# Ledger of designs, part 45: designed miniproteins, single chains, continued (4)

Each design is a single chain, and the fold is of that chain. pLDDT is the mean over its residues in the fold that is shown.

## One batch from the design tools (miniprotein)

Design m13644
Fold by ESMFold2-Fast:
Structure m13644 (fold): chain A 60 residues (1-60)
Amino acid sequence: MVGLYRAIAPFPATSPEELALRPGDIVEVLEEVDDKWVKARNLATGETGLVPKAYLEPVP
């Protein structure tokens, strides 16, 4: 699941390890953590953190 993805829904970061997302944010997935979570970088903010896979769609 590494590569570029787009956020399809808002995700508020509730812990320091999580990455906040706005709909339409492009993120670079750096690694898969488990079946539900990835570590990603938000390309607009440069911030990194954990985000749920369900909030992301692949960018061609």
Scores: mean pLDDT 80

Design m13645
Fold by ESMFold2-Fast:
Structure m13645 (fold): chain A 73 residues (1-73)
Amino acid sequence: MDRIRELLERARRLEEEKRRVEETGNRAKELVRKQDPERADDNIKQIDGLVDSRTERLTEEARRLREEARELE
């Protein structure tokens, strides 16, 4: 069993989840702008905060997995 391959596969799945979070956030912001433009700024700020928080966590986790894989080389 290749430990490096396992770590890289896990990192890839986290990177894929990050892309889904970003896509969902972008869709939510578009809906907010269309449905309630007067309150859109506040709602967009909240969405951006949630997306940033989650994507930062996923990015850091994927980075750690890739770093661990590099150390095993």
Scores: mean pLDDT 82

Design m13646
Fold by ESMFold2-Fast:
Formats: C-alpha cells, sequence, structure tokens
Structure m13646 (fold): chain A 62 residues (1-62)
C-alpha cells in the first residue's frame, strides 16, 4: 500500500465518474452512485471544490 497516492490519478477518476454520470443513457440512481464516488475521489485528491460539486449534483438528483 502506497503512503502517498497520486492526486492526479484520483482527480482523473473523479472526472471520469462525473462524465459517465452525465450520459443520457444513465439512470438517475446510477448518476447518484457515480457522483458519490466522484465526490469521494475528489476528496481523496484534496479537490474540495470538485467533491462539493459532485455532492451538490447528488442532492439535485434526489
Amino acid sequence: MEEEIDREVLAALGEIYLAISQLPSVSKEEQIEWYEKAAELFEQAGDTDGAEEARKRVEELR
């Protein structure tokens, strides 16, 4: 287990989850799950703005 995780990798994964959650073929329930995963990844990356944006999207969809 690495002591320091690459923040760029975590942020990139968060962006991927944001992108796929915005696809028109994705259900609302899937969008919520993927936005929540994006928020966790952004938080791990130290990107609080990205994490809060993803959490806001979850709130808007519920």
Scores: mean pLDDT 76

Design m13647
Fold by ESMFold2-Fast:
Structure m13647 (fold): chain A 74 residues (1-74)
Amino acid sequence: MPSEDELNAAVAILALAVTKVVAEKLGVEEAVKIADEALAEASELAEQGRYAEAARIAEEGVREAKKIIEEYLK
């Protein structure tokens, strides 16, 4: 079984990937870019075994992308 940190990182990265797909479907280019950058960084950290940091970066990416999407919908 993966560690709890590894599982948390995987869930956060998947949430970020879903957020990117939503941004792409809505045509919010800035949110897509933020999600892409966060996905690249989180994936690199996870590959290094830095799962707690990967989860944190992915969660922050979701928050930032979601904020931009919310501004677009106003």
Scores: mean pLDDT 85

Design m13648
Fold by ESMFold2-Fast:
Structure m13648 (fold): chain A 54 residues (1-54)
Amino acid sequence: SALQREAYEIGKKLALGEISAEEAAARLAEIAAEAKDEEERTAIVDAFLEGAEE
């Protein structure tokens, strides 16, 4: 989904040092708030961690 892709990009930017951990956390929280259910929230967090190479 678009939210998962955006979360992945945030994680990647954090891993590359392009954004601060504080900014990454704030942006991820905004995206997670758009989730319709727990499964989508989990997928968003997983996409972020994949982008951050975790």
Scores: mean pLDDT 80

Design m13649
Fold by ESMFold2-Fast:
Structure m13649 (fold): chain A 66 residues (1-66)
Amino acid sequence: SEAEEYARRAVEAAVAGDAEAAARYALKSQHAGTGEIARKSEAAARESLRRGDAVGAAAQAWEAAK
């Protein structure tokens, strides 16, 4: 899915140390998702980003996209 593809890119960026790219892809993954899981994941990702935790946001996006 598109959500899964963006989540994968978010994780790759996080592993590479690119926190900004990881955050951007995590948000794109949540936006591409549908339903309750996507909404919860988006809220959690925004919270992680507000705290400066781009890696956590990427991990949440990856789990939600599965």
Scores: mean pLDDT 69

Design m13650
Fold by ESMFold2-Fast:
Structure m13650 (fold): chain A 55 residues (1-55)
Amino acid sequence: SPEVERLRAEHDRRMEELHRRYQEALAAGDQARVEEVQREMQELVRRYNEELARL
């Protein structure tokens, strides 16, 4: 499905961005930022699953 492919591509792009920010936070020793990015990653996965379930 083209809609599923687009949703997956957008999710992968956003996850890559968050993983990059996560690595930067770890390298900087910024624990507050690490926790913030982990929370954003969990929220992104939750929304992706909800949107995918509607297709």
Scores: mean pLDDT 87

Design m13651
Fold by ESMFold2-Fast:
Structure m13651 (fold): chain A 91 residues (1-91)
Amino acid sequence: SESQKRQLAKQLEQTLDQLKQTMSDDPAIVSLTDQLKSAVQQLYQNPSSSNIRQVAILASSLGILISARGDEKGRELLLEAIKLSDQLVET
């Protein structure tokens, strides 16, 4: 439903904002998180294969950088964002 889609989008935005705050000392992670927020917004407007791929690419790049830092909270937030993004596509 539209209300469920809107709720998922809000939760996703909040999760990505928390990731950005948690990793605010890393400009590369902050930049990629902002790009992922933008890509998710595009996916919300149009769930195309191109937009799905863009989200997957950015999430993968973030995963590599966060894993390199060993930041458990950052990893948990990114996994939650990926889960919410998948639910948004399915809805």
Scores: mean pLDDT 83

Design m13652
Fold by ESMFold2-Fast:
Structure m13652 (fold): chain A 104 residues (1-104)
Amino acid sequence: ARELAERGLELARRALELAERARTREEAAEAGRLAAEGGSLAAEAAERAGAPLEASMAAGAGATAGGMAAASARAGADGEAAARAARVGAEAALEGARAALEAA
């Protein structure tokens, strides 16, 4: 559980950094992809560590938001709007990963 939470935290942090500086559709798509991956790992880690339900739900919501942001960017959505969505996903994934680490 701890290793999954640490990996999820690392990816979510990278997603947030990319989303904050993203200006293109390609950058937003990458940030969204990292948020989705980080959120998925954090949600799994939170569940396995017995963290509060809110933590796993937040991380899962982050994964969904990140995935949607990536998909939207690829479909031609506004890059700044996609970057904002990726940032929201990354923030939720970070919260979930921290809760999972605390529980582990």
Scores: mean pLDDT 78

Design m13653
Fold by ESMFold2-Fast:
Structure m13653 (fold): chain A 73 residues (1-73)
Amino acid sequence: LKEAEELVNLGNELKKQGKYEEAATAYENAANIYKDLKKYEEAANAYLEAGNMYEKAGKYEEAADAYKDAATL
């Protein structure tokens, strides 16, 4: 759980720096940990943030995959 929280915090810091692809990766890794822990609300929120960051980075396929992961929880 703490590892997922640390990854969300990392994503937030990278997002502030405009490092959108790196932020997306941090949020996606956090979401995967939350999903494994059956924390589906936290996982969905992290996947949505990852999707938003991938979209800002121009990574539209990765964004679509992240949004799909959020929707299927």
Scores: mean pLDDT 86

Design m13654
Fold by ESMFold2-Fast:
Structure m13654 (fold): chain A 77 residues (1-77)
Amino acid sequence: SENLENAKIGVARAKQLYKEGRYEEAAKDAEAAGKLAPNSEVGAEGYRIAAEAYKKLGREEEAKKYEELADKSLKEV
């Protein structure tokens, strides 16, 4: 679907931003990608990257939220 392809693009972009240390942008793009395909492996990867980026930003509550969403997404695939 178009949402799945857009989620894949968002995940790829978020990974690059994370590697560059652009954690706030990585978190936003990863979060958006997860929401586009929430019950898929791609969406789970988006949520996982968002959680990792939020940890780098010291936002522990948001990091925990997206870790839980990533786990849930994989269980519903």
Scores: mean pLDDT 86

Design m13655
Fold by ESMFold2-Fast:
Structure m13655 (fold): chain A 86 residues (1-86)
Amino acid sequence: MTLVLVASGLTDEQRARIVAVGQALAQAGSDVTIEVEGDRVTVTARDVTPGQMLAVVGEAVEIQLRGGTMETRVEGDTITITVRLP
């Protein structure tokens, strides 16, 4: 399956954390593209395992618990998680 994580409104520390998640997915063998645009990071990962998916969902939930928003969309075999900080 393909996972797309879109995170925006990020601090420098949170941006680095999301980038590190994408890098960890790449090191674990997923085909990963990381795009950084100011306070926004988009991570696209193919061939994601259930454990890797749970880790990314955990990051999105942490952002929501900090007062941000989280939206999940499923389209075919692609799960898109969009998060925004206040």
Scores: mean pLDDT 77

Design m13656
Fold by ESMFold2-Fast:
Structure m13656 (fold): chain A 55 residues (1-55)
Amino acid sequence: SSMLERGREVIREAARRIKEGGDRKKIVEEATERLRELGLPASPEDVEASIDKEI
């Protein structure tokens, strides 16, 4: 899988966790760090916006 597809999986999982009542701030921070570990450019603001599109 491409790094872009792996990034989409991170966003979808974060959106699922938020929909299930998880801590939004913590989930956004964890997803942002995970994307950075994959070598993808990520800021918490952009990550939260991407998550909100999946919800």
Scores: mean pLDDT 84

Design m13657
Fold by ESMFold2-Fast:
Structure m13657 (fold): chain A 78 residues (1-78)
Amino acid sequence: AAARLDAVMDVILEFAREHLSPEQVARVEELYEAARGASVEEQKAAVVRMMRILQEGLSDEQFDALLARVEAASAAAA
């Protein structure tokens, strides 16, 4: 569970760095760092918050690509 959440958070951060503004990336990085080594509940909450930032900053096509990468990373970490 923790390894899967770590993999998902890494993908979200990488995608944010590729596609979002520096201000939005800084917000995602803050959530990522706060979630590192945190409880599973805190990591899940961080993922939800990070995904909301990316949804606001991304096109529908880019957000669909993010969901595909998250699904692949989650499956690989299982």
Scores: mean pLDDT 82

Design m13658
Fold by ESMFold2-Fast:
Structure m13658 (fold): chain A 62 residues (1-62)
Amino acid sequence: MKKLAVATVDVPRSGPDDVALRKGDRVLIEEEVDENHVRVRNLATGEEGIVPKSALEVLEEL
């Protein structure tokens, strides 16, 4: 099930599979990658990639 979330902190892109986020960016959580990471789409930029779950606050379960 997809979830809508917001970035609570700035997240730099650290690797080729990662996406950069700015604090306040809305993201769609598409899947869980592991215990600490999710694949998201940044709705502000349209970019997709992996970010730490700790950087996100879930707003709505879709």
Scores: mean pLDDT 81

Design m13659
Fold by ESMFold2-Fast:
Structure m13659 (fold): chain A 74 residues (1-74)
Amino acid sequence: SMPKLIIEGVKSIDPVVRKAIETYLPTSKATEVILRGEEIGVPAGTPGSSSPRVKAYNDIKLKLSNSTGKLVIE
């Protein structure tokens, strides 16, 4: 019953996906964001990576509407 924002067809965690979440998350009021795609290989919380993909992933997590918000990759 937790409100979810689901984004499908994602092939990578990148600035385009981040912009989509920034645009739609406030309107959806979701507390969980689910990204579904065939080749999303960025683990949550991988420490020490400076890659743009990991930075985009971490930035997405920071855009969740509350401190208990959850980002899921499927």
Scores: mean pLDDT 55

Design m13660
Fold by ESMFold2-Fast:
Structure m13660 (fold): chain A 91 residues (1-91)
Amino acid sequence: MSPFEERLELLEETGKKIKEIIEELKEGKLSIEEAVEKMIELLREHVERMNELKKKHPDEPSLTLLSEEELEERLEKFRKYAKKLLEELLK
C-alpha cells in the first residue's frame, strides 16, 4: 500500500468512528463530556498512526511528524472547539 493510500484509509476509518460518536451522542448514549473525550482519544490514536506512517515513509513530503507537546496543544484546542460544537448540535 502506498503512503497516500494508507493515509486515506486512516482518514476514512477515523471519520467513520467520529460519526459513530456523534450518533451515540444524538441517541443519548453519551454525554457531551464523554463524546469529547472519545474524540480526543481517537484523534490521539490517529496522530500516533500518522507518525508511524512518517517513520515508515521518511521521504514522503506530505507526511509530517508531530511532537508529543504539539499533539497535546492541538488536542486541548480541539477539546474546547468540540465541546462548543456538540452543545450547538444538541439545540
Scores: mean pLDDT 77

Design m13661
Fold by ESMFold2-Fast:
Structure m13661 (fold): chain A 64 residues (1-64)
Amino acid sequence: GMKEELIEKGKELVKEGLELLKKGDFASANRLIREGLELIEKASKEEAEKLDKEAKQQYHQILS
């Protein structure tokens, strides 16, 4: 349904952002991660919070 489509699209944007972060493109990475989380939050606040925590964990791992 519509909510599932928003969650899938948001997850893809966050994944692309984290891949850009690994390549050192911090500006594009932060933009895509934010846009992805915003899309998921419109569908489900719970799913957005889960992905935000996962993204922050990966962010820490990439920068460490």
Scores: mean pLDDT 83

Design m13662
Fold by ESMFold2-Fast:
Structure m13662 (fold): chain A 115 residues (1-115)
Amino acid sequence: MAATATGVGSAVVRIREGEDMRELLLRAGEEAFRQALAQLKAQGAEVDEELARKAFEEAAEEAVEQAVPRLRPGDEVRVSVAISVTEDSVTVAVGIADARTGETLGRGIDTEARP
């Protein structure tokens, strides 16, 4: 049996005029997070969803704060989430990249200890 399980998800979002960029990025991140959780469940991994959610929220906040000043309306962005689960911890990494070029615009990572 593997000591570590990993799930990955991604979503692409277009930044639109008059919409809140932070809210758009966070919604794309939530979609990617749900995909990553589904992969972990498909692997039979036991995931504390509340700890994973907490780690996601911290990591997403960091990534979004870095990316928002670099974005303008009309940009297309890929939000990626990776969840790694061990016996002792849950780690969530969030990446925000330009969907056309692959340039990294923001990154966040958070680790929560399992009870």
Scores: mean pLDDT 84

Design m13663
Fold by ESMFold2-Fast:
Structure m13663 (fold): chain A 58 residues (1-58)
Amino acid sequence: LSETEQKVLRAIEALGRPLTAAELARYLGLSQATVSRALRRLVARGLLERRGRRYRLA
């Protein structure tokens, strides 16, 4: 995993709830575009699942 992908995964694990890309970007201090790219890659890897606008552990 890239550093950004690892940060996104750890944030979702730590917060323990489904999160939007905007919420994750705000929490991590990253751009929404950067977080959205990491989220798409993590879903493709089967590590996260998407429900509407929110992402959670698979």
Scores: mean pLDDT 87

Design m13664
Fold by ESMFold2-Fast:
Structure m13664 (fold): chain A 60 residues (1-60)
Amino acid sequence: VVVGDPDQRGRIVPPVERVPLVRSESGELANLSLMEYWSRLLGEKELVSPVTGKRMTRVE
């Protein structure tokens, strides 16, 4: 498709990104990808995963 998508408006905070988190070590890695994405969108100051609600810090 060549035409732009109207969904482009909500490229910052997509409501579909609110998936239920499973309290499983196996699933924790999968959630990391999503929480990293959300954390950066919400605010670079304090990386807070909206899914888990936990504070995440940059790895140095």
Scores: mean pLDDT 45

Design m13665
Fold by ESMFold2-Fast:
Structure m13665 (fold): chain A 60 residues (1-60)
Amino acid sequence: SAAEAAARAAAYARAGDAEGAGLGSVGKWTSSGNSEAGQRAGRYAVAGDADAAARAAFEA
């Protein structure tokens, strides 16, 4: 679910794992159709910004 994906992304962000945070959000983006928030989460994860990636995942 969207909430589970967001929770996983937040957990990875707290651990400092920006890549994991971005990947956690991808499942929600694929299923929910909020592709812009999912894309932002991925971009932040690639940039190493775990907090921004998790925040974007919550919006997806």
Scores: mean pLDDT 58

Design m13666
Fold by ESMFold2-Fast:
Structure m13666 (fold): chain A 68 residues (1-68)
Amino acid sequence: NAMIEIPMSEEERERLVAEGRELAKDHPEIQAKLDELVASGASPLDLAVMVLAAATYRVIEEREKEKK
């Protein structure tokens, strides 16, 4: 399988941004960064990395709330 950099459609990009916003809803700074990346026409990889970062913060937040 060739790892073709899959060109992301506008719908796919919007989906990634929405997913990242949901994951980072407790971190408005990350949501703002997602908006900035979208506005700048960031690559799919950049968007994916930001979504992954948002998911990581979600996991950390969950662990913190589990303790309290």
Scores: mean pLDDT 68

Design m13667
Fold by ESMFold2-Fast:
Structure m13667 (fold): chain A 109 residues (1-109)
Amino acid sequence: GPAEREAQARELGERVRKLVSEGKYDEAIKIVQDLVDAVETAARELARLDPSRTEEAQKRMEHARKLGDEAIEAAKKGDPEKTGELVYELARLLFEVSDELRRAAAARQ
């Protein structure tokens, strides 16, 4: 449910914050890239299933790319708190798009 997804987003943010604090920048960057890719995949599928939501899907993808670029930059600068915060925001965006995708898929059945 929403509370479980909120907890998962916080756990991902904390995990990445810890990785950056330990100097594991490549591992942190990979998690960021994987999250951006997941948001883009879900948003593209949402637009495919519901073309009326194409503009919303495009905005979600643009937001994910911006958050991802900022998170990668923060990680490269060795900023654990900012990287963790941005990953938390990316994870929340992923869960929101995934929920919308599940609802769109259910509406077609």
Scores: mean pLDDT 88

Design m13668
Fold by ESMFold2-Fast:
Structure m13668 (fold): chain A 94 residues (1-94)
Amino acid sequence: MAKELREKAEELFYEGKLEEALPLYEEALKLLEEKLGKNHPEVAEELLNLAMVYRAMGKLEEARPLLEEALKIYKEQNDELGVIRTQNALDNLP
């Protein structure tokens, strides 16, 4: 379920259909949180994806808290690569 939503959202994102991609990433995030709990690396990855969509839309105020939440999850899960990826995304925000 969440994988199919993510794949469709990613396709739309690369087509530049950001307004169409956004609700699919949001639904994928919701399903992952319900199935895996809010403190899971897969949830952090979906938060990172959602933040990238907001960033592409110029909605930086919406992107920042999503990246901060993803960073917290990766740190708590000792996912060093996730921490590096998320910190790099935060450092590239204004």
Scores: mean pLDDT 85

Design m13669
Fold by ESMFold2-Fast:
Formats: structure tokens, sequence, C-alpha cells
Structure m13669 (fold): chain A 90 residues (1-90)
């Protein structure tokens, strides 16, 4: 789980660098914190950070609604992956 969340954070950060959308960078920060919480065995903290990451990804999706299709797909994939991770911890 922790390595999976770090890979999602790297993808969100790369997309933030390409698009300039601050919510993608905030999502990456929360995905990294969720990974750290998982490594520490703190499931409640990991869930909290995943919920924050999903909120930021949702906001990024709204800002990128008129972006090129490849960018919109990448945001949607990140949202699905983070939601699956959250469900796996509950």
Amino acid sequence: MAEFLRRLAEQAEALADRTGVPHLRKSAEHLRKAAEAVEQGNVDEAIKHLEEALDHLSRAGDELKDAPLDVQIEVSVLQIAAAVALTSLR
C-alpha cells in the first residue's frame, strides 16, 4: 500500500508540474502523508490524508474540465486509484 500511494503522489506531482494546477500538488502532498501513515501503522491518519487527496483531485478535475483529453484521463485514473486505496483501508 505505502509504495502504491507514493507512486500515485509522484504521478500527481508530475501532472501538477505539467498543468500548474495547485490542487494536484496538494493531492500529491496528502498522498505522500498517507503513505507515511501506512508505514507507521496509523490507518486513521492514512484514511484522513486519502480523503484530503481525493478532495483535491476532485477540485483539480473541475479546473481541468476543458484540458486536453489525456490530462482529463490521467486525473480520473488518479481519482479511481486513490478511491480504491481508501476502500482497501476501510
Scores: mean pLDDT 86

Design m13670
Fold by ESMFold2-Fast:
Structure m13670 (fold): chain A 105 residues (1-105)
Amino acid sequence: NPVEELLKYILEKLKSMSELSQKVFLSELVFRFLEALGNNNDPEVLEAIQALFTGMKEGYVSEEQLRKFLEVAVKYVGYEEVKKMIEEAEKKAEEVEKKLKELQK
């Protein structure tokens, strides 16, 4: 299942990130998803985005919240685009982590 492969990848990456880097990663995923969707405001899309924001507010994202987001993202923009969004979000989170380490010196 392509969604389960993406889910496992993200969950493992989130475990290695600081709280701030996790929030950056998830925010970038939402931003990239909205950019790829264009002007789509379907209720299913809004619910998927809200699930990630709820997880960010709680200080962690549950497997269920992330799975719901990925299922909707793959449905609306396709697997290849979602994979690209994940890779771009990961790069942004890594940039923030590097800057944090530099500022703490």
Scores: mean pLDDT 79

Design m13671
Fold by ESMFold2-Fast:
Structure m13671 (fold): chain A 108 residues (1-108)
Amino acid sequence: KYLEEGIKLATNGELDKAIEYFEKAIKEKPSAEAYYNLGNVLALMGKLEEAAEYYKKAIELDPNYYKAYYNLGLVLEKMGKTEEAKKYYQKAIELNPNYEDAKENLKK
């Protein structure tokens, strides 16, 4: 499966190949998970604006995807959009109250 292979490639640091496989997964069947993982690789590469776009696409397909809200908050914070980032951390906590990472970042 393209999504599973993309995740393996990303885990091994093969970021360019991971992007290729996530794009193939999206073309075959768009999913929140595929957009989320593509956003993660782009964020690791410092492409923060592009990463934010793909996290937003993940949220559009699955409004309950708390991890996408959290990672969107992280990239917005890195872009200096601190107040906007806090709103997304709050949304991640609302969707998953046990999500400790989002709680920690909200206190900043």
Scores: mean pLDDT 85

Design m13672
Fold by ESMFold2-Fast:
Structure m13672 (fold): chain A 76 residues (1-76)
Amino acid sequence: MSEERLEIEELIALGHMWRALGKLLLSQGKEEEAKEAYKKAKELYEEAARLAEAAGDEESAKEARKEVEEIEKEIK
């Protein structure tokens, strides 16, 4: 099992953390900080999807793309 798999898992985990922070900030009325947190989560998921596609990990790529779609709904 390669370092690429660990990087993909770490990027997805970091994306989850930033998305959770974004939701928390939004619940506190901190809309601008929430948007920045969601943008960070999106960047991390997009990088995870890119690495997963390059590694042939279709399952992780699909998961990461799904997370990007969810965040796009929050950033608008």
Scores: mean pLDDT 81

Design m13673
Fold by ESMFold2-Fast:
Structure m13673 (fold): chain A 59 residues (1-59)
Amino acid sequence: LGPISDEAIERLSTTLAETKGVILDLNGNLVGEGKSPEEIKELLEKINKEYEELAKKRK
């Protein structure tokens, strides 16, 4: 997974909420099913931040 732009986070959060989609964290845990667009956006931002932290630890 690459870092996600703010625009992509907004679009994905809306789409996932409308389609009753699911979000998995970096460990594969289900965290976003049935959430509001706002909650989904927060979860996507958290996942993106975790990805950025992992990228910083790469050589």
Scores: mean pLDDT 62

Design m13674
Fold by ESMFold2-Fast:
Structure m13674 (fold): chain A 85 residues (1-85)
Amino acid sequence: SLLEEIEEEASKLSEEEIEHFMTLFDKDGDGVISKEELEELIKNLELSEEEKKFVLSLLDEEGVIKRENFPLLLALVKLHIERKL
């Protein structure tokens, strides 16, 4: 399932890869990714409906993705790019 693949990939991510990804999206250095940045990523990567639902589920009640969920977001992005290419 998509969830199992994402969790497996997230467990394989290095701290260096996660930090690089955060630098790319966390422009404010506040440790969160905004809904606007997430929606732009969805648009730019042309995510499937299943992938969109997953990444949107990572948004909290404040409309941001918390740092603890960055590995899951990065894992989905990495899997999407790998399958596209």
Scores: mean pLDDT 76

Design m13675
Fold by ESMFold2-Fast:
Order: C-alpha cells, then sequence, then structure tokens
Structure m13675 (fold): chain A 71 residues (1-71)
C-alpha cells in the first residue's frame, strides 16, 4: 500500500500523470484512504490541464469528493 502511494508521488513529480493514477489506484485497492483519493484527484486534474479532456476533469472532481467523505 505505502509503496504504491510513494511510487504515485514520484510519478507526479516526473509529470507522468497516467502512471501516477495507476499507482494511486493500486494503493486504494489495498488500503482506501482520504489521502490516496485526494492524490488521485490531483493526478486527474493535472491530466485535464494537459489534455483538455473533460473526462479527466470529471474524475478529478469525483475523487476529490470521495476524499472529503473519507476525511
Amino acid sequence: AEKYFELGKEAMEKEDYEKAIEYFEKAIEIEPSAEAYYNLSIAYAKLYEKTGDPEYGKKAAEYLDKAIELA
């Protein structure tokens, strides 16, 4: 769990947002947490900024809402 979360953060620093999403999703599968959902929402928001694809913006909002519910 923690290892996937850290790998996700490293991917974010490298601006590899698709890889970050993959790692954060794996972290959530093992141990759901507000922190993991929050970082997943940021990764999707960054993809939205890069691509303009509204699907990523929608997912960012959904995961942010999930993070708030768990906090």
Scores: mean pLDDT 83

Design m13676
Fold by ESMFold2-Fast:
Structure m13676 (fold): chain A 80 residues (1-80)
Amino acid sequence: SEKEEELIEKIKEAAKKGDKEKTLELLEKLEEYVLTEEADKLTEEERELLRKKFEEAKKKLEEAKNAEELMEALLSLGAA
């Protein structure tokens, strides 16, 4: 969706700038959008998998110390 793509681009930009708080804020907005607004398009298994991926990414973001580690946390969300 266009909204999902827009949020992903904003997340990447915040991460590149090393803005950890903004990256987390935007990731939480993406999670809310995907798991609420787009939830009807996902199976229960897909929703549970995505929820776990968002949780993993948030934990990695909280532990990140620089822009490279913020980007790595986001890649872990996108990696199957």
Scores: mean pLDDT 77

Design m13677
Fold by ESMFold2-Fast:
Structure m13677 (fold): chain A 57 residues (1-57)
Amino acid sequence: GPEAAERARRLAKARAAFEAALAAGDVTTAQSALHELRKLDPEEAARYEARLRERFG
């Protein structure tokens, strides 16, 4: 339905923003993208948080 499509688009956007920020070394943008991911999918966000900690300490 429309809500599922919207959620999927927001997840894709947040994932793309996180990956771009991580590659660029932009911790602030990566944290913002992670915050959005936590609202949409807390379980997936936990894996991204682990990657952020590994990359930046």
Scores: mean pLDDT 86

Design m13678
Fold by ESMFold2-Fast:
Structure m13678 (fold): chain A 63 residues (1-63)
Amino acid sequence: VTSTVTLTLEIEGSEEEAKEKAKEQARKLMEALGLTVKDIKVVDVKKEGNVVTVTLEVTYERP
């Protein structure tokens, strides 16, 4: 069964680096829970000083 979840991650660095790191971290977190990641979309990016808040929409399948 395919499901979608919204994840928000705070990462230190540039917006481009944060987007890449957020997608990598989201994939690793979901896989650690036994879920198969099908798609990751960046839906929002906000920079506040040294911290970038990245909001992702992750589509996944349960085993």
Scores: mean pLDDT 82

Design m13679
Fold by ESMFold2-Fast:
Structure m13679 (fold): chain A 65 residues (1-65)
Amino acid sequence: AAQAARDKAIELGHAEHAQEIADAVSQAGPDLRAQLRATAAKAKELGLSQEEIDELVQAVAEAHA
């Protein structure tokens, strides 16, 4: 999940924020809902668009399937 968030952030052109987003996912623990919330909250804090936030959240969800 954390690695998927990092990889997606890099793909979206936010390599400078990729580790911070991945760290937020890791710190949220193993619960999928907590990981999705942490992903969205950190991406918003870093100024990503809603479309980019949605793509990051989807990448984390897919990695958890």
Scores: mean pLDDT 82

Design m13680
Fold by ESMFold2-Fast:
Structure m13680 (fold): chain A 60 residues (1-60)
Amino acid sequence: LGLEGQRLYEEGLYLEEQGKLEEAVKKYEEAAKLFREAGMTGAAEEAEKKAKELKEKIKK
């Protein structure tokens, strides 16, 4: 779970760098779920924050 969450988070970062913000949001949300299941609260909160910030950018 932790390793899978980290993989999804890294995919989110890559997609964000490519300007694929909607896809990056989905990856960050998936990563946050897996981090929470793994008990990695700090990593989950960071992924949730990234998803929220990107959603705000998409709405512009």
Scores: mean pLDDT 81

